# Ledger of designs, part 24: designed miniproteins, single chains, continued (4)

Each design is a single chain, and the fold is of that chain. pLDDT is the mean over its residues in the fold that is shown.

## One batch from the design tools (miniprotein)

Design m12808
Fold by ESMFold2-Fast:
Structure m12808 (fold): chain A 79 residues (1-79)
Amino acid sequence: MKVKAELKVEDATKLSAVSVLAVGMDLELGLEKIEVKPDGTITMVLNVKTKEELERFKREMERIGEAAGVEVKIEETKD
C-alpha cells in the first residue's frame, strides 16, 4: 500500500528546514516520491510493506509538522 503525507509551510525559513528533513527521511526510509512546490506545499509518498514502516513514517511526519508549526495530512491509498 502507499501512504501520502502533505503539509504546507507558510514561512520560507521553515520551508528550507522542512525540505532538509524530508530529504533525510528519504535517505532513511526510501520514499517513493518527494515533491516540494514553490507555494511551500511538501508531499511525501512511501510504498509501505509493513505496519512498522507505516507507523515510523507517520511518527516522523508528525514531528516534521510540529517543527514547521503546521498540520500534516496523512492519507493511506488502496494501491
Scores: mean pLDDT 75

Design m12809
Fold by ESMFold2-Fast:
Formats: structure tokens, C-alpha cells, sequence
Structure m12809 (fold): chain A 56 residues (1-56)
């Protein structure tokens, strides 16, 4: 199963054990994709919200 989570600027998301998150963040004119491992935290340092898909 998967759930989409929006991480606001300056916010963070912690991925639960047994899940992985695929996050897309937009920093100005650039977009970056990140894979967040189980138990790890992503902090959004960009001025725009990140979209994370959490896969269990």
C-alpha cells in the first residue's frame, strides 16, 4: 500500500519501520528526488512543499 504525504517548507517526515518513502522536492527552478529509508527523517529545506509517497 502507499500513502502520499505533503511536507511543508521547514517541515519533516519520519518514515515508519517497514516502509520506504519516495520524495520529490522543488527548490526554486530545480526538482530533486530522494529515497528515504525506514526509520529515517526527511527535512524539507526548500521554499516549496515536498510530495512524498510512503510505500509499506
Amino acid sequence: SSTTVTVPPGGSVTVPAGAVALCTCTCGSSSVAAVVAPGQTLTNTCSSACSCQVIT
Scores: mean pLDDT 81

Design m12810
Fold by ESMFold2-Fast:
Structure m12810 (fold): chain A 99 residues (1-99)
Amino acid sequence: MVKAEVEAPDVVRRGEPLTLKGKVIVEGAKYGSIVVHRPDGTAVAAAGASPGQEVENTVIVDAPPGLYDVVGTGGDTAWEAASAKYAKSVEIAGRVRVE
């Protein structure tokens, strides 16, 4: 099971910085991440660390306008954890609107 405590803005404009901040707790996985993604699993922003660690990352948003899920993810590789599509475990922790 994955649990995520996440701070993200409710709204961000395309081309502006999005800061992801939080903590992911994952059982049975080596890596945790916070991913902002579309329902198809395409990641638009990610912040990753070992499970139980606080993470923070700032990315410039290059994504079309819309509502994106903020999810906690877990995987056995950093690549798996950085994608909600390929991650071993996912949990929705919030949402961000891109304008």
Scores: mean pLDDT 70

Design m12811
Fold by ESMFold2-Fast:
Parts: structure tokens; sequence; C-alpha cells
Structure m12811 (fold): chain A 55 residues (1-55)
């Protein structure tokens, strides 16, 4: 969770022009995560909502 959250914060700051799906795909690629796994996508989406709520 902490690693996912830190990666999402970095991606959003470096690529603010991307949409939610773009941020999830880029963070997933950087973390080596399988985005075809719905549990992995759900975790990324939960951490993204937390990061966005803190911004």
Amino acid sequence: SARIRATLRRVIRSRPELDREGWIRLAGALLGLDLSDPAVRAELERELERVLAEM
C-alpha cells in the first residue's frame, strides 16, 4: 500500500495531464503489477482515491 501510494503520488506530479486510467496504468507498469487482475486494479483504485483526497 505505501509503495503503491508513493508511486501514484510521483506519477500524478510528473504526469498531471493523464486521466485516472493513465495514472493507474503507468503506476502499475512501474510497480510490475498485473493490471488484468481485478484485485490489483481495485487496490490501485483505492490508493488513487486516497492520494487524490490528500491533494
Scores: mean pLDDT 83

Design m12812
Fold by ESMFold2-Fast:
Structure m12812 (fold): chain A 85 residues (1-85)
Amino acid sequence: SKEDDIKRLLTNLMLFESIRRGLRVINLEGKSLDEIMEILKKYFPDLVPIAEEGIERIRKGEDFQDVYLEAFGKIMKMYDKQLQS
């Protein structure tokens, strides 16, 4: 379902960012989409614009893999900008 795709996107974005930053992974099991978004906003505020864009694209019926790859590409570009600054 689209909701399952959205939850997968958000979980994978937070997993990737946790690993990249050397943080412990937050347990998202049994959480609603709204609860997952609150956790994202609290611990990974820089990912919020990328996550919100990805959610809207999935809701519009865009291909999950395309949305997923583009979202991760944006995180990598954000990282590159931080290294160049």
Scores: mean pLDDT 80

Design m12813
Fold by ESMFold2-Fast:
Structure m12813 (fold): chain A 81 residues (1-81)
Amino acid sequence: MEEPPREELVQLVLEAMKKLVKEGRVDEAWTLFLAFDLVVPLTPQEREEVAKILGVSVSTVNRRIAEARELVEKRKKELEE
């Protein structure tokens, strides 16, 4: 039931992010999260967990996701020329 492989992948990414944050590699934790969300979109509840790990608000997480998606869309248009 409920596509178990997705939930396992999300858990692994959250654990990796926690490790990166503990090592002071916060920018890499953000990069990992944003790259993962582009392939496997996170639910609002999972975004709350990410916000807690990164020590930011959910609004900040949502804004960074939107910015990353806009950059990817813009780059796709440039590459289609």
Scores: mean pLDDT 80

Design m12814
Fold by ESMFold2-Fast:
Structure m12814 (fold): chain A 97 residues (1-97)
Amino acid sequence: MAAIIKKLDEIYDQIVKNIDDKKKVVELVIQFTSTAIEGIKAGADRKEIAKIARRISDVLEKGGLKKLSELMRRLSDYVEKGDLMGLSMVHLALAFL
């Protein structure tokens, strides 16, 4: 469990570093979403994952990436609920950015 949370924190740090590179940020958000799904299936702490997703949403909003910020906010809600269908819908929505 600690390894998944560490990986998600590392993805957050990379998003912060690359906030001006829209393509890189989209790739990192997709990677975060797939890693979060794997973590939930493995029994990782959903509340901790949701906290990281909310921090990402905040950074994206400040960076002017409003649509990505909204998707990450929805992701955090689905993570807290353990809603794998909702997570899959967010992952699909990212493919159309």
Scores: mean pLDDT 84

Design m12815
Fold by ESMFold2-Fast:
Structure m12815 (fold): chain A 79 residues (1-79)
Amino acid sequence: SITELVKLIKEAYEAMKNGDVEKARELLEKAIQRIEELLANTTDPVEKAILRGLALAVSRMAKEIGDEELAKRATQLAE
């Protein structure tokens, strides 16, 4: 669900704040997989807009931890 996705992103942010880059990367990868899955399964334009917004948040966080590939994947989901 979108609620679970938001929790994952919050956990990734806390990991980043604590300097745990590897944990943040793992959580952001999980968030991207979840966004891909939710986008594939929704037809609701509002839910799609929310998911694209969350993908942009994930992309920004991935850039902060230096994961260029992860940031690019997240940006593609935000199209």
Scores: mean pLDDT 86

Design m12816
Fold by ESMFold2-Fast:
Structure m12816 (fold): chain A 86 residues (1-86)
Amino acid sequence: GHMDLQKLIDEAEKKIDEAIELAMQALKKSTDKKNILKAIGLVLRAIGLKEDLRLAVKKGTLSVEQAKKLIEEADELIKEAKKLLE
């Protein structure tokens, strides 16, 4: 239903913003070129997910399945950023 989709949108936005924040923290903490480039890649991918979500919502094309996929992709970026912070 509409409320279920809105909850998934809210969760996707939250997870994407968390991915951006963690990737930015990884970038600030990285001192070697390899990890700096990885962190930049994570920031760009997370911003890409945010734009994908925004455009799909604006076009009215966002499905429950697409929202869940965006959450899964954001969770993977969070996991990768946390590994760079270890």
Scores: mean pLDDT 89

Design m12817
Fold by ESMFold2-Fast:
Structure m12817 (fold): chain A 58 residues (1-58)
Amino acid sequence: MIEYKETVTKDNITYKEVTLEDNVTVTWTEDPKNPEKSKKRKEAAEKALEEELKKLEE
């Protein structure tokens, strides 16, 4: 079962975590102080998540 968790810290940093059926966990943070770095981390995480989900659908 896919588990999704999202936590916003006091520093206004959003921590995101998704655990897939094969127990693979993909995490990333969104930091408003560093939007370019956050965007790159989010894109990498979303790509990894999509690739893993496709493997689970075989």
Scores: mean pLDDT 75

Design m12818
Fold by ESMFold2-Fast:
Structure m12818 (fold): chain A 59 residues (1-59)
Amino acid sequence: MKLTEEQKKAIIEALKERLGFSDETAEGAVKGIENALEKYGDLSKIKPKEIREIAEEFL
């Protein structure tokens, strides 16, 4: 199961606000994060804050 639309939007906005990513860069990053998070299985249960923290580990 992939990230919810709310989680994707939260990640995109967080990446833009905190790291200065463009919309294009943030969208690319969230796709990569979503793919990496497939191993967790419970993506819908993971809070946007936690997913954002995981994203920072890849950056």
Scores: mean pLDDT 68

Design m12819
Fold by ESMFold2-Fast:
Structure m12819 (fold): chain A 82 residues (1-82)
Amino acid sequence: LSEEERRDIVVALGRIGAVSALLTGNEEDAIAFARKLAETLLKEGFSPEDVAAALREIASVFEKHGFTKAAEEARRLADELE
């Protein structure tokens, strides 16, 4: 996989996970999901840049569905990695 292809896959996985987290109907659970995803991807050896890209996609999905607090936390986590 190229660096770009790897990033695209990580972003897509983040999006799928964010949609799954929305099914909980709880914004605190969505925040916990974003934190756990970032921690897991970093432990698995994904670059901070790829993880930040995934978190920004997660934030976009959360924002679109009214999880504004969870979106803000996901963006904050992404900013810490960049």
Scores: mean pLDDT 82

Design m12820
Fold by ESMFold2-Fast:
Structure m12820 (fold): chain A 99 residues (1-99)
Amino acid sequence: PVVELLRMLAAGASAEELAAFLEALGYPLGAEGAREMHAEYEANGLDEARELAAALVALIETHGLAAAQAVLAELSERLSGDSPETLRRAAAALRAVLA
């Protein structure tokens, strides 16, 4: 379900599309969280968040979820916050791992 959510976000899915997907899977609290997160990024950095989601999907599909989680842990040590610049830098770092 995580990979599919990331694919949907990367493809430009709306908050309601993400929420409907989570509700269909039986995660109504996750649906509420998805709406809140999407609204925050819609105000600032939605395109950057979508680019990061695309890079994460590529990493998961190439190296698996555990490897993607390890890379995210390393990035969280070096990058703080969720500004558009931080999201762009995170996406670039993930793409570098794939190259």
Scores: mean pLDDT 71

Design m12821
Fold by ESMFold2-Fast:
Structure m12821 (fold): chain A 75 residues (1-75)
Amino acid sequence: SSDEKQLKLAIKIVEDNINNNNSDVVKEIEKNVPSFREWRDWLRANSSLSQEQIDNFILQSILTIAGLPNSLLSK
């Protein structure tokens, strides 16, 4: 599915940028993963989270799907 391809691309960006700060990783995902904006917009409409909390939640979700430790992006 399109969503699966987008998630795989997001996982690759996270893996390639694992030593970078969260804001730089988010910027690369936003640039290269069109669905990222949809995920952000949905979370904003359906939660009380701030922009930073939404972006961190998306990153944590990507790490969880990839089987990577959430601590890698907790900075």
Scores: mean pLDDT 74

Design m12822
Fold by ESMFold2-Fast:
Structure m12822 (fold): chain A 81 residues (1-81)
Amino acid sequence: MSPLEKAARDTILELLAERPLLRENLVRRVSERTGASRATVSRVLDELIAEGLVGEDPETGLLYLTPAGLAEARRRAAARA
């Protein structure tokens, strides 16, 4: 995994651990924080959805962390301390 893909993955988990976000808002914020392209961020997001760490609410369009995703986000936050 490239350093940019890893940074995008970590940032997606961090932002969604705080609150659910619409896909466009999440992709924009992650791209702004990491310098990764929107295409790279979208690919990493799709991988997180496929891994079961991120879900999407079909009624609202909001992306959210699954219980597994929240556990992974907390693990990554702890590793920075």
Scores: mean pLDDT 82

Design m12823
Fold by ESMFold2-Fast:
Structure m12823 (fold): chain A 103 residues (1-103)
Amino acid sequence: MSYEEALKEAAEAAREGKKVVIVTTESLKDAGEALKKELEKEGIKAELIVVEDSAEALAEALRKAAEEGYDVIVLIATPELIEAVKPTIEELEKQGVKVIRIP
């Protein structure tokens, strides 16, 4: 998904009253912070979770966000990390959590 498409989907979900969180890695922190600032300009409060550049840390952050009641997770990570956490993403999507992916 493109950055602009992800921004639009996240903004629409938040306007519908859904809880949105951005999850990213330390190497992509600037991209996560940029998305949070763009959402803030639209009047949308989204939390930003930054974890180490590892599949394990990323999978744990995704599971924890779902447990905390987030309806929509915007995942900003490398294609390799997104593939590595795909089983976790699929499990959360089965539980009704929407995962928006930005490679």
Scores: mean pLDDT 83

Design m12824
Fold by ESMFold2-Fast:
Structure m12824 (fold): chain A 101 residues (1-101)
Amino acid sequence: PTRAEISQLNIKAVGAEMRYLAAQVDLDLGDISREEALKRQIESLKELIKYLNQSIAALNAMLPTLSGDARAAAQASIDSLQARLKEAQKRLEELEEELRE
């Protein structure tokens, strides 16, 4: 894993978050149904979860090669990504339950 790979994963994660928000805007404007918005947001959250997991794995693989402030910064990034992952997983479960109702 490289810093360039992690940067690319972050761009993909942001893209997933933007698609989630775009679906909400389309719903609020009446351009799509609630069911369509839920489906788009579920797919966006699945993409986000995938990229967050890949970023965490890449940073963990880099940790043994880092020391001092660089290692501390990488660990702080892992902690932040794990918090985002937990929130995304919780929201995905909520939306999947809502879609089944």
Scores: mean pLDDT 88

Design m12825
Fold by ESMFold2-Fast:
Order: sequence, then structure tokens, then C-alpha cells
Structure m12825 (fold): chain A 65 residues (1-65)
Amino acid sequence: SEIRALQERLAAVHGAEFEALDEAHPDASEEETIEAIRAILAADPEMLAAWEKILEALREKKAAA
């Protein structure tokens, strides 16, 4: 699936940074986690765009269900 391919690509490039973020802030809210991920990806606009597409697709799937 398109979203899964984007998730795997994102994990391959930035997975270690996301894992470190989760380990450092395990009690972070969803909004705090989203903002932190955007900050990590701010220097990588291609990966930021991919992550935003993943987030949008998940929101649309929830709205359609």
C-alpha cells in the first residue's frame, strides 16, 4: 500500500530519531509528539511531506469509518 511504503521509507531515514524521541518522552501527548516529529523533519521537506500524507490518510480513514 502507498501509506505503508511511505511509513517504511520514513522509518528507514528517520526511524532512529523517532525511536530516540519516544524513549526520551514516553509520556508525551499526541500533539506534543506530532510537533516534535515536525521539528525533526523540518530540515527534510520530502520526508516531512511524506509524514503529513500519512497523518492525513489516517485521519481520513478514521473519518470514513
Scores: mean pLDDT 77

Design m12826
Fold by ESMFold2-Fast:
Structure m12826 (fold): chain A 79 residues (1-79)
Amino acid sequence: SKEIEVILEFLEEVAKKLSPDLQEKVKKLIEEIKKAKTLEEIEDLIIAFGNSLSEEERKQFLAAVKELGEELAKRLEEA
């Protein structure tokens, strides 16, 4: 699915902004998502991933997601 490919690319870019330990955890999530067949399964995997992280790791992950999201939004506004 093209939608799954877009989600995987986004997560790979998020991972680049994280510490090496957290990058390894995101890489495992990416491998799990590649086996998912529906967007609902992907959402469940992302939620479970977030719940598996420490409070500090969750804050780092969410900060990276927000930063990348803001970068993409800014590019769309300037296009």
Scores: mean pLDDT 81

Design m12827
Fold by ESMFold2-Fast:
Structure m12827 (fold): chain A 70 residues (1-70)
Amino acid sequence: MPPPDLTIEVILSNKDISEEEGKALAEGLLAAIRTAHEAGYRHVEVVVKSANPETQKLLEEAAEEGLAEQ
């Protein structure tokens, strides 16, 4: 397997993340993946580590959506 062209790592240590902040972070991650694809990065790796399970799920869903577009 070739190495990734770009790795996007999101690390959130705080549990006190609001639903709106979680959604905003997920939208930001999706936008970052889309921008990477537009810039020509073909092998994008996304690593998500969140202490908040709801935010973890939102970020994983955003990563899956963004990576599926390319």
Scores: mean pLDDT 79

Design m12828
Fold by ESMFold2-Fast:
Formats: sequence, C-alpha cells, structure tokens
Structure m12828 (fold): chain A 66 residues (1-66)
Amino acid sequence: MTEVEKRVERILAILDKQLTPEEVERFKARIDELLEKYKDKSQEEIEKAINDEVSRFLLEVERRRR
C-alpha cells in the first residue's frame, strides 16, 4: 500500500504540471476506483494496473486534443 501511494503521488505531481485541474481530478477518481477494485491483489498487480491506467489516461487526453 505505502509504495503504491508514493507512486500515485509522484504521478500526480508530474500530471499536475501537464494537465488541467479537471483532468487531474478525473485521473484521481479513476485511480481510487482501481485501488478499490484491486484491494485484495498483490502490490505488483496493483502497480501494473496503475501503470496501465496512466498510459490509457494519457492516450485519452491526447486523443481529445486532436
């Protein structure tokens, strides 16, 4: 849990500089849902799911800007 929380904080710090406040809030909501869904999974599975969600979210943001 602690390492996952640190990872989320680092990602949010980077995204806060690149994204609008509304996009950051949407990302936080998605991460919260993902953490709840994966709460009984291993830390490695949670970290992989977070990585996949970050990639998906950034792709969606780029697609909306096109």
Scores: mean pLDDT 75

Design m12829
Fold by ESMFold2-Fast:
Order: structure tokens, then C-alpha cells, then sequence
Structure m12829 (fold): chain A 100 residues (1-100)
């Protein structure tokens, strides 16, 4: 069974290779950054915003994913730590793509 890190890398690579998912993530990231500004540096609020953003992005874009990748995302979304980690990794992907 792949590690959580290996599963996250596979999921990030999948999103990177899917232009529709990547475009949706770019739009979602703009809204996420605004919500993060409103936390005023409260780490608990920032963590909650990241977890919520991951679930919102998945709910809006799940139909664009194959069933295997949906299952991987759902595993990360089972707890707030996994959801926040997923959104952090995806936000990092968008930032790297904007510089390429």
C-alpha cells in the first residue's frame, strides 16, 4: 500500500496533468487567499479554512475525476488534517505552475 506522501504526490501529479482541474484550482486558490487574509493570523481559523476549501474544491470538481482519484481525495477528506494537507499541496502546485 502506498504511503500517505506517495498517495498525495500521485494526486498532485494527476491534477497537474488535468487542465480543467488545474484551472478550477487556480480560481479556487484566489478565493482561498482572500479567506486566509480574513483570519488575521489565527492558526486554528487558517487550518479550518484550508480544510473547508479542500472539501469545497472536491465537491465542485469531483465529476471531472476518475473513480480511483476520487477515492484517493475522499481518503484525505476524512479528517481536517488530511483535507488541509491536500489543499496546501494543491496551492503549492498552482504557485509553481504560475512561475513556469
Amino acid sequence: VPSSAERLEALVAYVESNPELLAALREHRAALLERLRQTGGDLDAEFAVMAEAAREWYAENAALMDPEMRALVEEFLRDDGGAAALMLALAGLVQRQERA
Scores: mean pLDDT 79

Design m12830
Fold by ESMFold2-Fast:
Structure m12830 (fold): chain A 92 residues (1-92)
Amino acid sequence: MEEGRELLLEAARLYAEALALYEKAKKETDPEKAKELLEKAEELALEGARLEQEGLALMRAAGASEEEIEAARREAFEVAKETYKKLMAELK
């Protein structure tokens, strides 16, 4: 169960980083740099999706209840929000 939960938290961090890069790309005036930021954001979002699917599968295989899965999803969402806030605060 713990391994699946850790993968959900890692996926949440990657999603937050992807979203922050996407927001950076929107403000980037150099088209080539904007493209690089968008490509990196997509890469991180795809990796996050893979880890989320793996984490959920591991939790279900370990016998986690739907209540436990929902609790882990809520924790992951809070981690994503805090990670996104920190990354956006570092944008100048």
Scores: mean pLDDT 84

Design m12831
Fold by ESMFold2-Fast:
Structure m12831 (fold): chain A 72 residues (1-72)
Amino acid sequence: SLADELAASLDQAYAMLVGLLAAGEISREEAVARFTAVADGALATAEAQLSPEEVAALRARVERMLAELRAL
């Protein structure tokens, strides 16, 4: 489903950014900014094509991932 594809895209972006942070290639600020850009695109697509329930679930996932990045 599109919801699963958007969730997988967020998971991939998160994993990549965590890896770049661990390698010292980007700052936490850069990681948050890059993830926010990916999340904004995913949420815009979700708002256009998915149910309010699916959008809320994706938004909750984004908020959790951003909190985790900020806590690293």
Scores: mean pLDDT 89

Design m12832
Fold by ESMFold2-Fast:
Structure m12832 (fold): chain A 81 residues (1-81)
Amino acid sequence: SGVITITVTAPDDVPAGTRIVGRLYDEDGNLVAEKEAEVDANGIATLTFTGLPAGKTYRFEVRNGETGEVIASGTITAKPE
């Protein structure tokens, strides 16, 4: 199986303790997985997705769970565990 780890730096207007929501989409735009995390005291949040097919590429999107604002987005490939 494969793993994806997404580490994001929160904007200055997103305080520690804010809930964030990360989503993974396949190449066809279908939602595959969703995880929540909280911004830590250093303004960092980490989302880990496991049980994915290794070598498969996903689009990721990380949003502020309160406002819906996009904090980070891009593409990432699942690495073998």
Scores: mean pLDDT 84

Design m12833
Fold by ESMFold2-Fast:
Structure m12833 (fold): chain A 85 residues (1-85)
Amino acid sequence: MVEEAVERILAAPDLEEVRRAAEEALRELGVPEEVRREVVEQLEAARANAERLAEEFGLSVEELIEGLKRAAADAVRLAAALVEA
């Protein structure tokens, strides 16, 4: 269920668990592998560059992680809506 996936993403302790939860949710929704790979690569790039990205956006690393969780949750919600349409 989309709500369970979103809850897991928002409750994730780190960006690796956010990536894993988002990838699993997108796979369950039948999102194409190419799109899932792009989402995973973007989350991994954000994780690897967290300090730099936080500085660029004027955020703390904690605020950046919370922002990335919300973005991942929104991506899963959007994918679910598009699959149901």
Scores: mean pLDDT 76

Design m12834
Fold by ESMFold2-Fast:
Parts: sequence; structure tokens; C-alpha cells
Structure m12834 (fold): chain A 56 residues (1-56)
Amino acid sequence: MDWEKVRKIISEILGVPEEKITPDKSLYELGANGVSLVRINEALRKEGIDPFSVLT
């Protein structure tokens, strides 16, 4: 998984600083909801990253 790209995408979509985005935190703990999860999914797929690697 390209972690640097994942952090940047989540940061841009959720408006959370990259420093708060760690592998130990779920997207829900970072304030994600159904709409933002769809946006993250689309952005990750565009970069060739499996969204389930981030959502689990």
C-alpha cells in the first residue's frame, strides 16, 4: 500500500492534518461518514489502491 498517497488523499478529503492520520486510526475515528468514504474510495481506486486495505 502506498501509505504517503493514502495519507494525502484522506487529509484532503476529510480536512484532517496528515500528522493525525495513522495506520492505527480508522477512517471513522478521523470523522469519515458514508459520503466521505465514497470520495476516499474513488480517490484510492484512481491511484490503484484497494480501498478495503484502508477501510479494515
Scores: mean pLDDT 73

Design m12835
Fold by ESMFold2-Fast:
Structure m12835 (fold): chain A 66 residues (1-66)
Amino acid sequence: SKADELKKKAIEIAKEKGLEEAAKLGEDTEVEIEEIDGRFLRVVARNEKGEKETVYDLVAIVQELL
């Protein structure tokens, strides 16, 4: 359905944004990605210097695609 296609696209957009932010922390950065209740994508970037958590609202991203 169109709703399923939009959800998939929102997840891909959120993953790309999260990975781009993680890449800014350096080559030795570990990335954990978790989908929460089909609504949020949580991206945790971790390295020797620290940890950064970013949460993306998939519903907000879908609204931008409409």
Scores: mean pLDDT 81

Design m12836
Fold by ESMFold2-Fast:
Structure m12836 (fold): chain A 88 residues (1-88)
Amino acid sequence: AKELAKELLRPSIPLSLEGAEELLEAAAEAAARILEERGWPPTEENVAEALQEVIARVAESLDVEALDASELSDKELIEMAIEAIKKL
């Protein structure tokens, strides 16, 4: 489950960004946890749905509509996303 989640997310996250691998790992673990909690088999469809839920929860936690991302560095955005994932 975790490796499949990382493969699905990898095209969307530049590995050259500081913290990108930690973000991938955190998101993959959160997705795997959602699958385990719901008793869903680790199919590509279920992993994609779990990842979409992780993204939605992160967006809600960060209040993306009120957050001026232009005032934050890529590193700060990644750190905020990781912390939001840890609250899931």
Scores: mean pLDDT 69

Design m12837
Fold by ESMFold2-Fast:
Structure m12837 (fold): chain A 77 residues (1-77)
Amino acid sequence: SMDRQQAIDIMQSMSPSMTRAQIQAIIDRVMDRMGLSAAQIVRRLRNFQTGIDADSARLMAEMGRIGAEDFADAIAS
């Protein structure tokens, strides 16, 4: 969807060293684990860029945890 592509584009701008495939996987996993829509992720990412609220902080913490898990899995593989 358009919102999913927008979430990917925002995260790519924040994490330019990551591949688009890695970003897609993280977004899909965050959507599943946090029960968020792509539109809600876009809103929280934008809020994080302009100011941090509790929802934005929770999203970023979960994204960081997922990224660390994916990094650990890549090393273990």
Scores: mean pLDDT 74

Design m12838
Fold by ESMFold2-Fast:
Structure m12838 (fold): chain A 79 residues (1-79)
Amino acid sequence: MEKVTVEMKPEDYYEAAALAGQYFLEGKEVELVNVGPKTAFGVIKVARKLKGSKLTVTVEGGSPKDEKKAKEEAEKIQG
């Protein structure tokens, strides 16, 4: 599976979610790096609707609690 990295500012979560959705439809693994919690949760929501999606998230600028929640939700998509 090809892996692509996406970096977005927290306010750009709609754009990040749309871009990640396109990559998921292409069968690619998506890694979100240095994204805010809103961006992470937006992409997680898209990934949940697409069978076989694989997502890794690294949250920047959010609280440790938001980072942990985003990682846990992304992990559920992968198995």
Scores: mean pLDDT 68

Design m12839
Fold by ESMFold2-Fast:
Structure m12839 (fold): chain A 66 residues (1-66)
Amino acid sequence: MKAAEEELERLGAETERKYLEMGFSPKVARIAGLLAQARYARRLGDFERAKKLYDEALELAKEMAK
């Protein structure tokens, strides 16, 4: 759909906000938002965007492990 990019951004922001409200750190909330966006992109058949979002979440997770 033509609104898919706006839906992805909104889903990510809403997921990140919910995790922050639950007391998770900003990095954990950001990872959760990226994973929610990646799952939605896969449902739309946008596998390239989904992979980029998963890779971004993985890089943030690696930074947290340091």
Scores: mean pLDDT 79

Design m12840
Fold by ESMFold2-Fast:
Structure m12840 (fold): chain A 64 residues (1-64)
Amino acid sequence: SAEEEALLEEAERLGVLLTVRTGDAATAQKYVQEVAAHLAAGDLEGARAVLERLRELLKSHGIA
């Protein structure tokens, strides 16, 4: 769906931002994969929860 595509696109965008700013590609990849796994299961709520955790992680680094 358009919402699933938008959530995955946002997760990938934030993952790149985390990698560029912190150098921690492994953590970024983990979060993006977790969002993708929830979306594959049809769990939009779970995908949003993971994405919010990624946003909070970025905020903790002063990034977003």
Scores: mean pLDDT 87

Design m12841
Fold by ESMFold2-Fast:
Structure m12841 (fold): chain A 58 residues (1-58)
Amino acid sequence: SKEGAAEHAKQSLENGVEAGGDPKEIVEKMEKGIEEYKGEDKEGLREGLEEAKKRLGL
């Protein structure tokens, strides 16, 4: 679902940062993956990533 995709993207970024990843690098990789994604949940993934970026001050 769109909400499920958004939650997945949000958790992926937040978990990656908590694991010691570089937030900018993680965001760039996720944005590229979302652009190349051809599924119906693409908009949900993008919205979840943008929400997580705002919460992390990115």
Scores: mean pLDDT 79

Design m12842
Fold by ESMFold2-Fast:
Structure m12842 (fold): chain A 85 residues (1-85)
Amino acid sequence: SRILREVGEVLRVIGLYEDTLLQVKKAKTLDEARAILEATIAELEAMLARSDDPLTRRVLERVIATLREALKAKTLEEMIAILER
């Protein structure tokens, strides 16, 4: 089913976001957390490039924007606060 495939893509994006947040919370340094965010952004941008579903594209764009905002954080605490908004 195309619907199940589209739902699967959205769930995968949510799962990547949740896993990234968990990894950032375990990070010992801001630089380690930034590397985690950059890796996730690269994967999400690759998903966006191959996605033709409007809902999936919108979710990807919003998640990528949030992660890019988090990259501007000056502390690990600020980064986590942005990701938990």
Scores: mean pLDDT 87

Design m12843
Fold by ESMFold2-Fast:
Structure m12843 (fold): chain A 60 residues (1-60)
Amino acid sequence: SDQARQLHIQGGIYAAQGNYDQAIQYYQQSIDIDPNFQDSRQTLGSVYRKQGNTDLADQI
């Protein structure tokens, strides 16, 4: 849980810089460690929507 949260925070830092590729990687790692950590799934969906990838956002 703590590790998943730290990965989520790192993803947020990259997203704030506009580095969505790195943000996605960190959010995905957070989900891989803690599949029940919904914050990373919700944020990943939002990142996909910002990129115009609504189909990917709907899969999250």
Scores: mean pLDDT 79

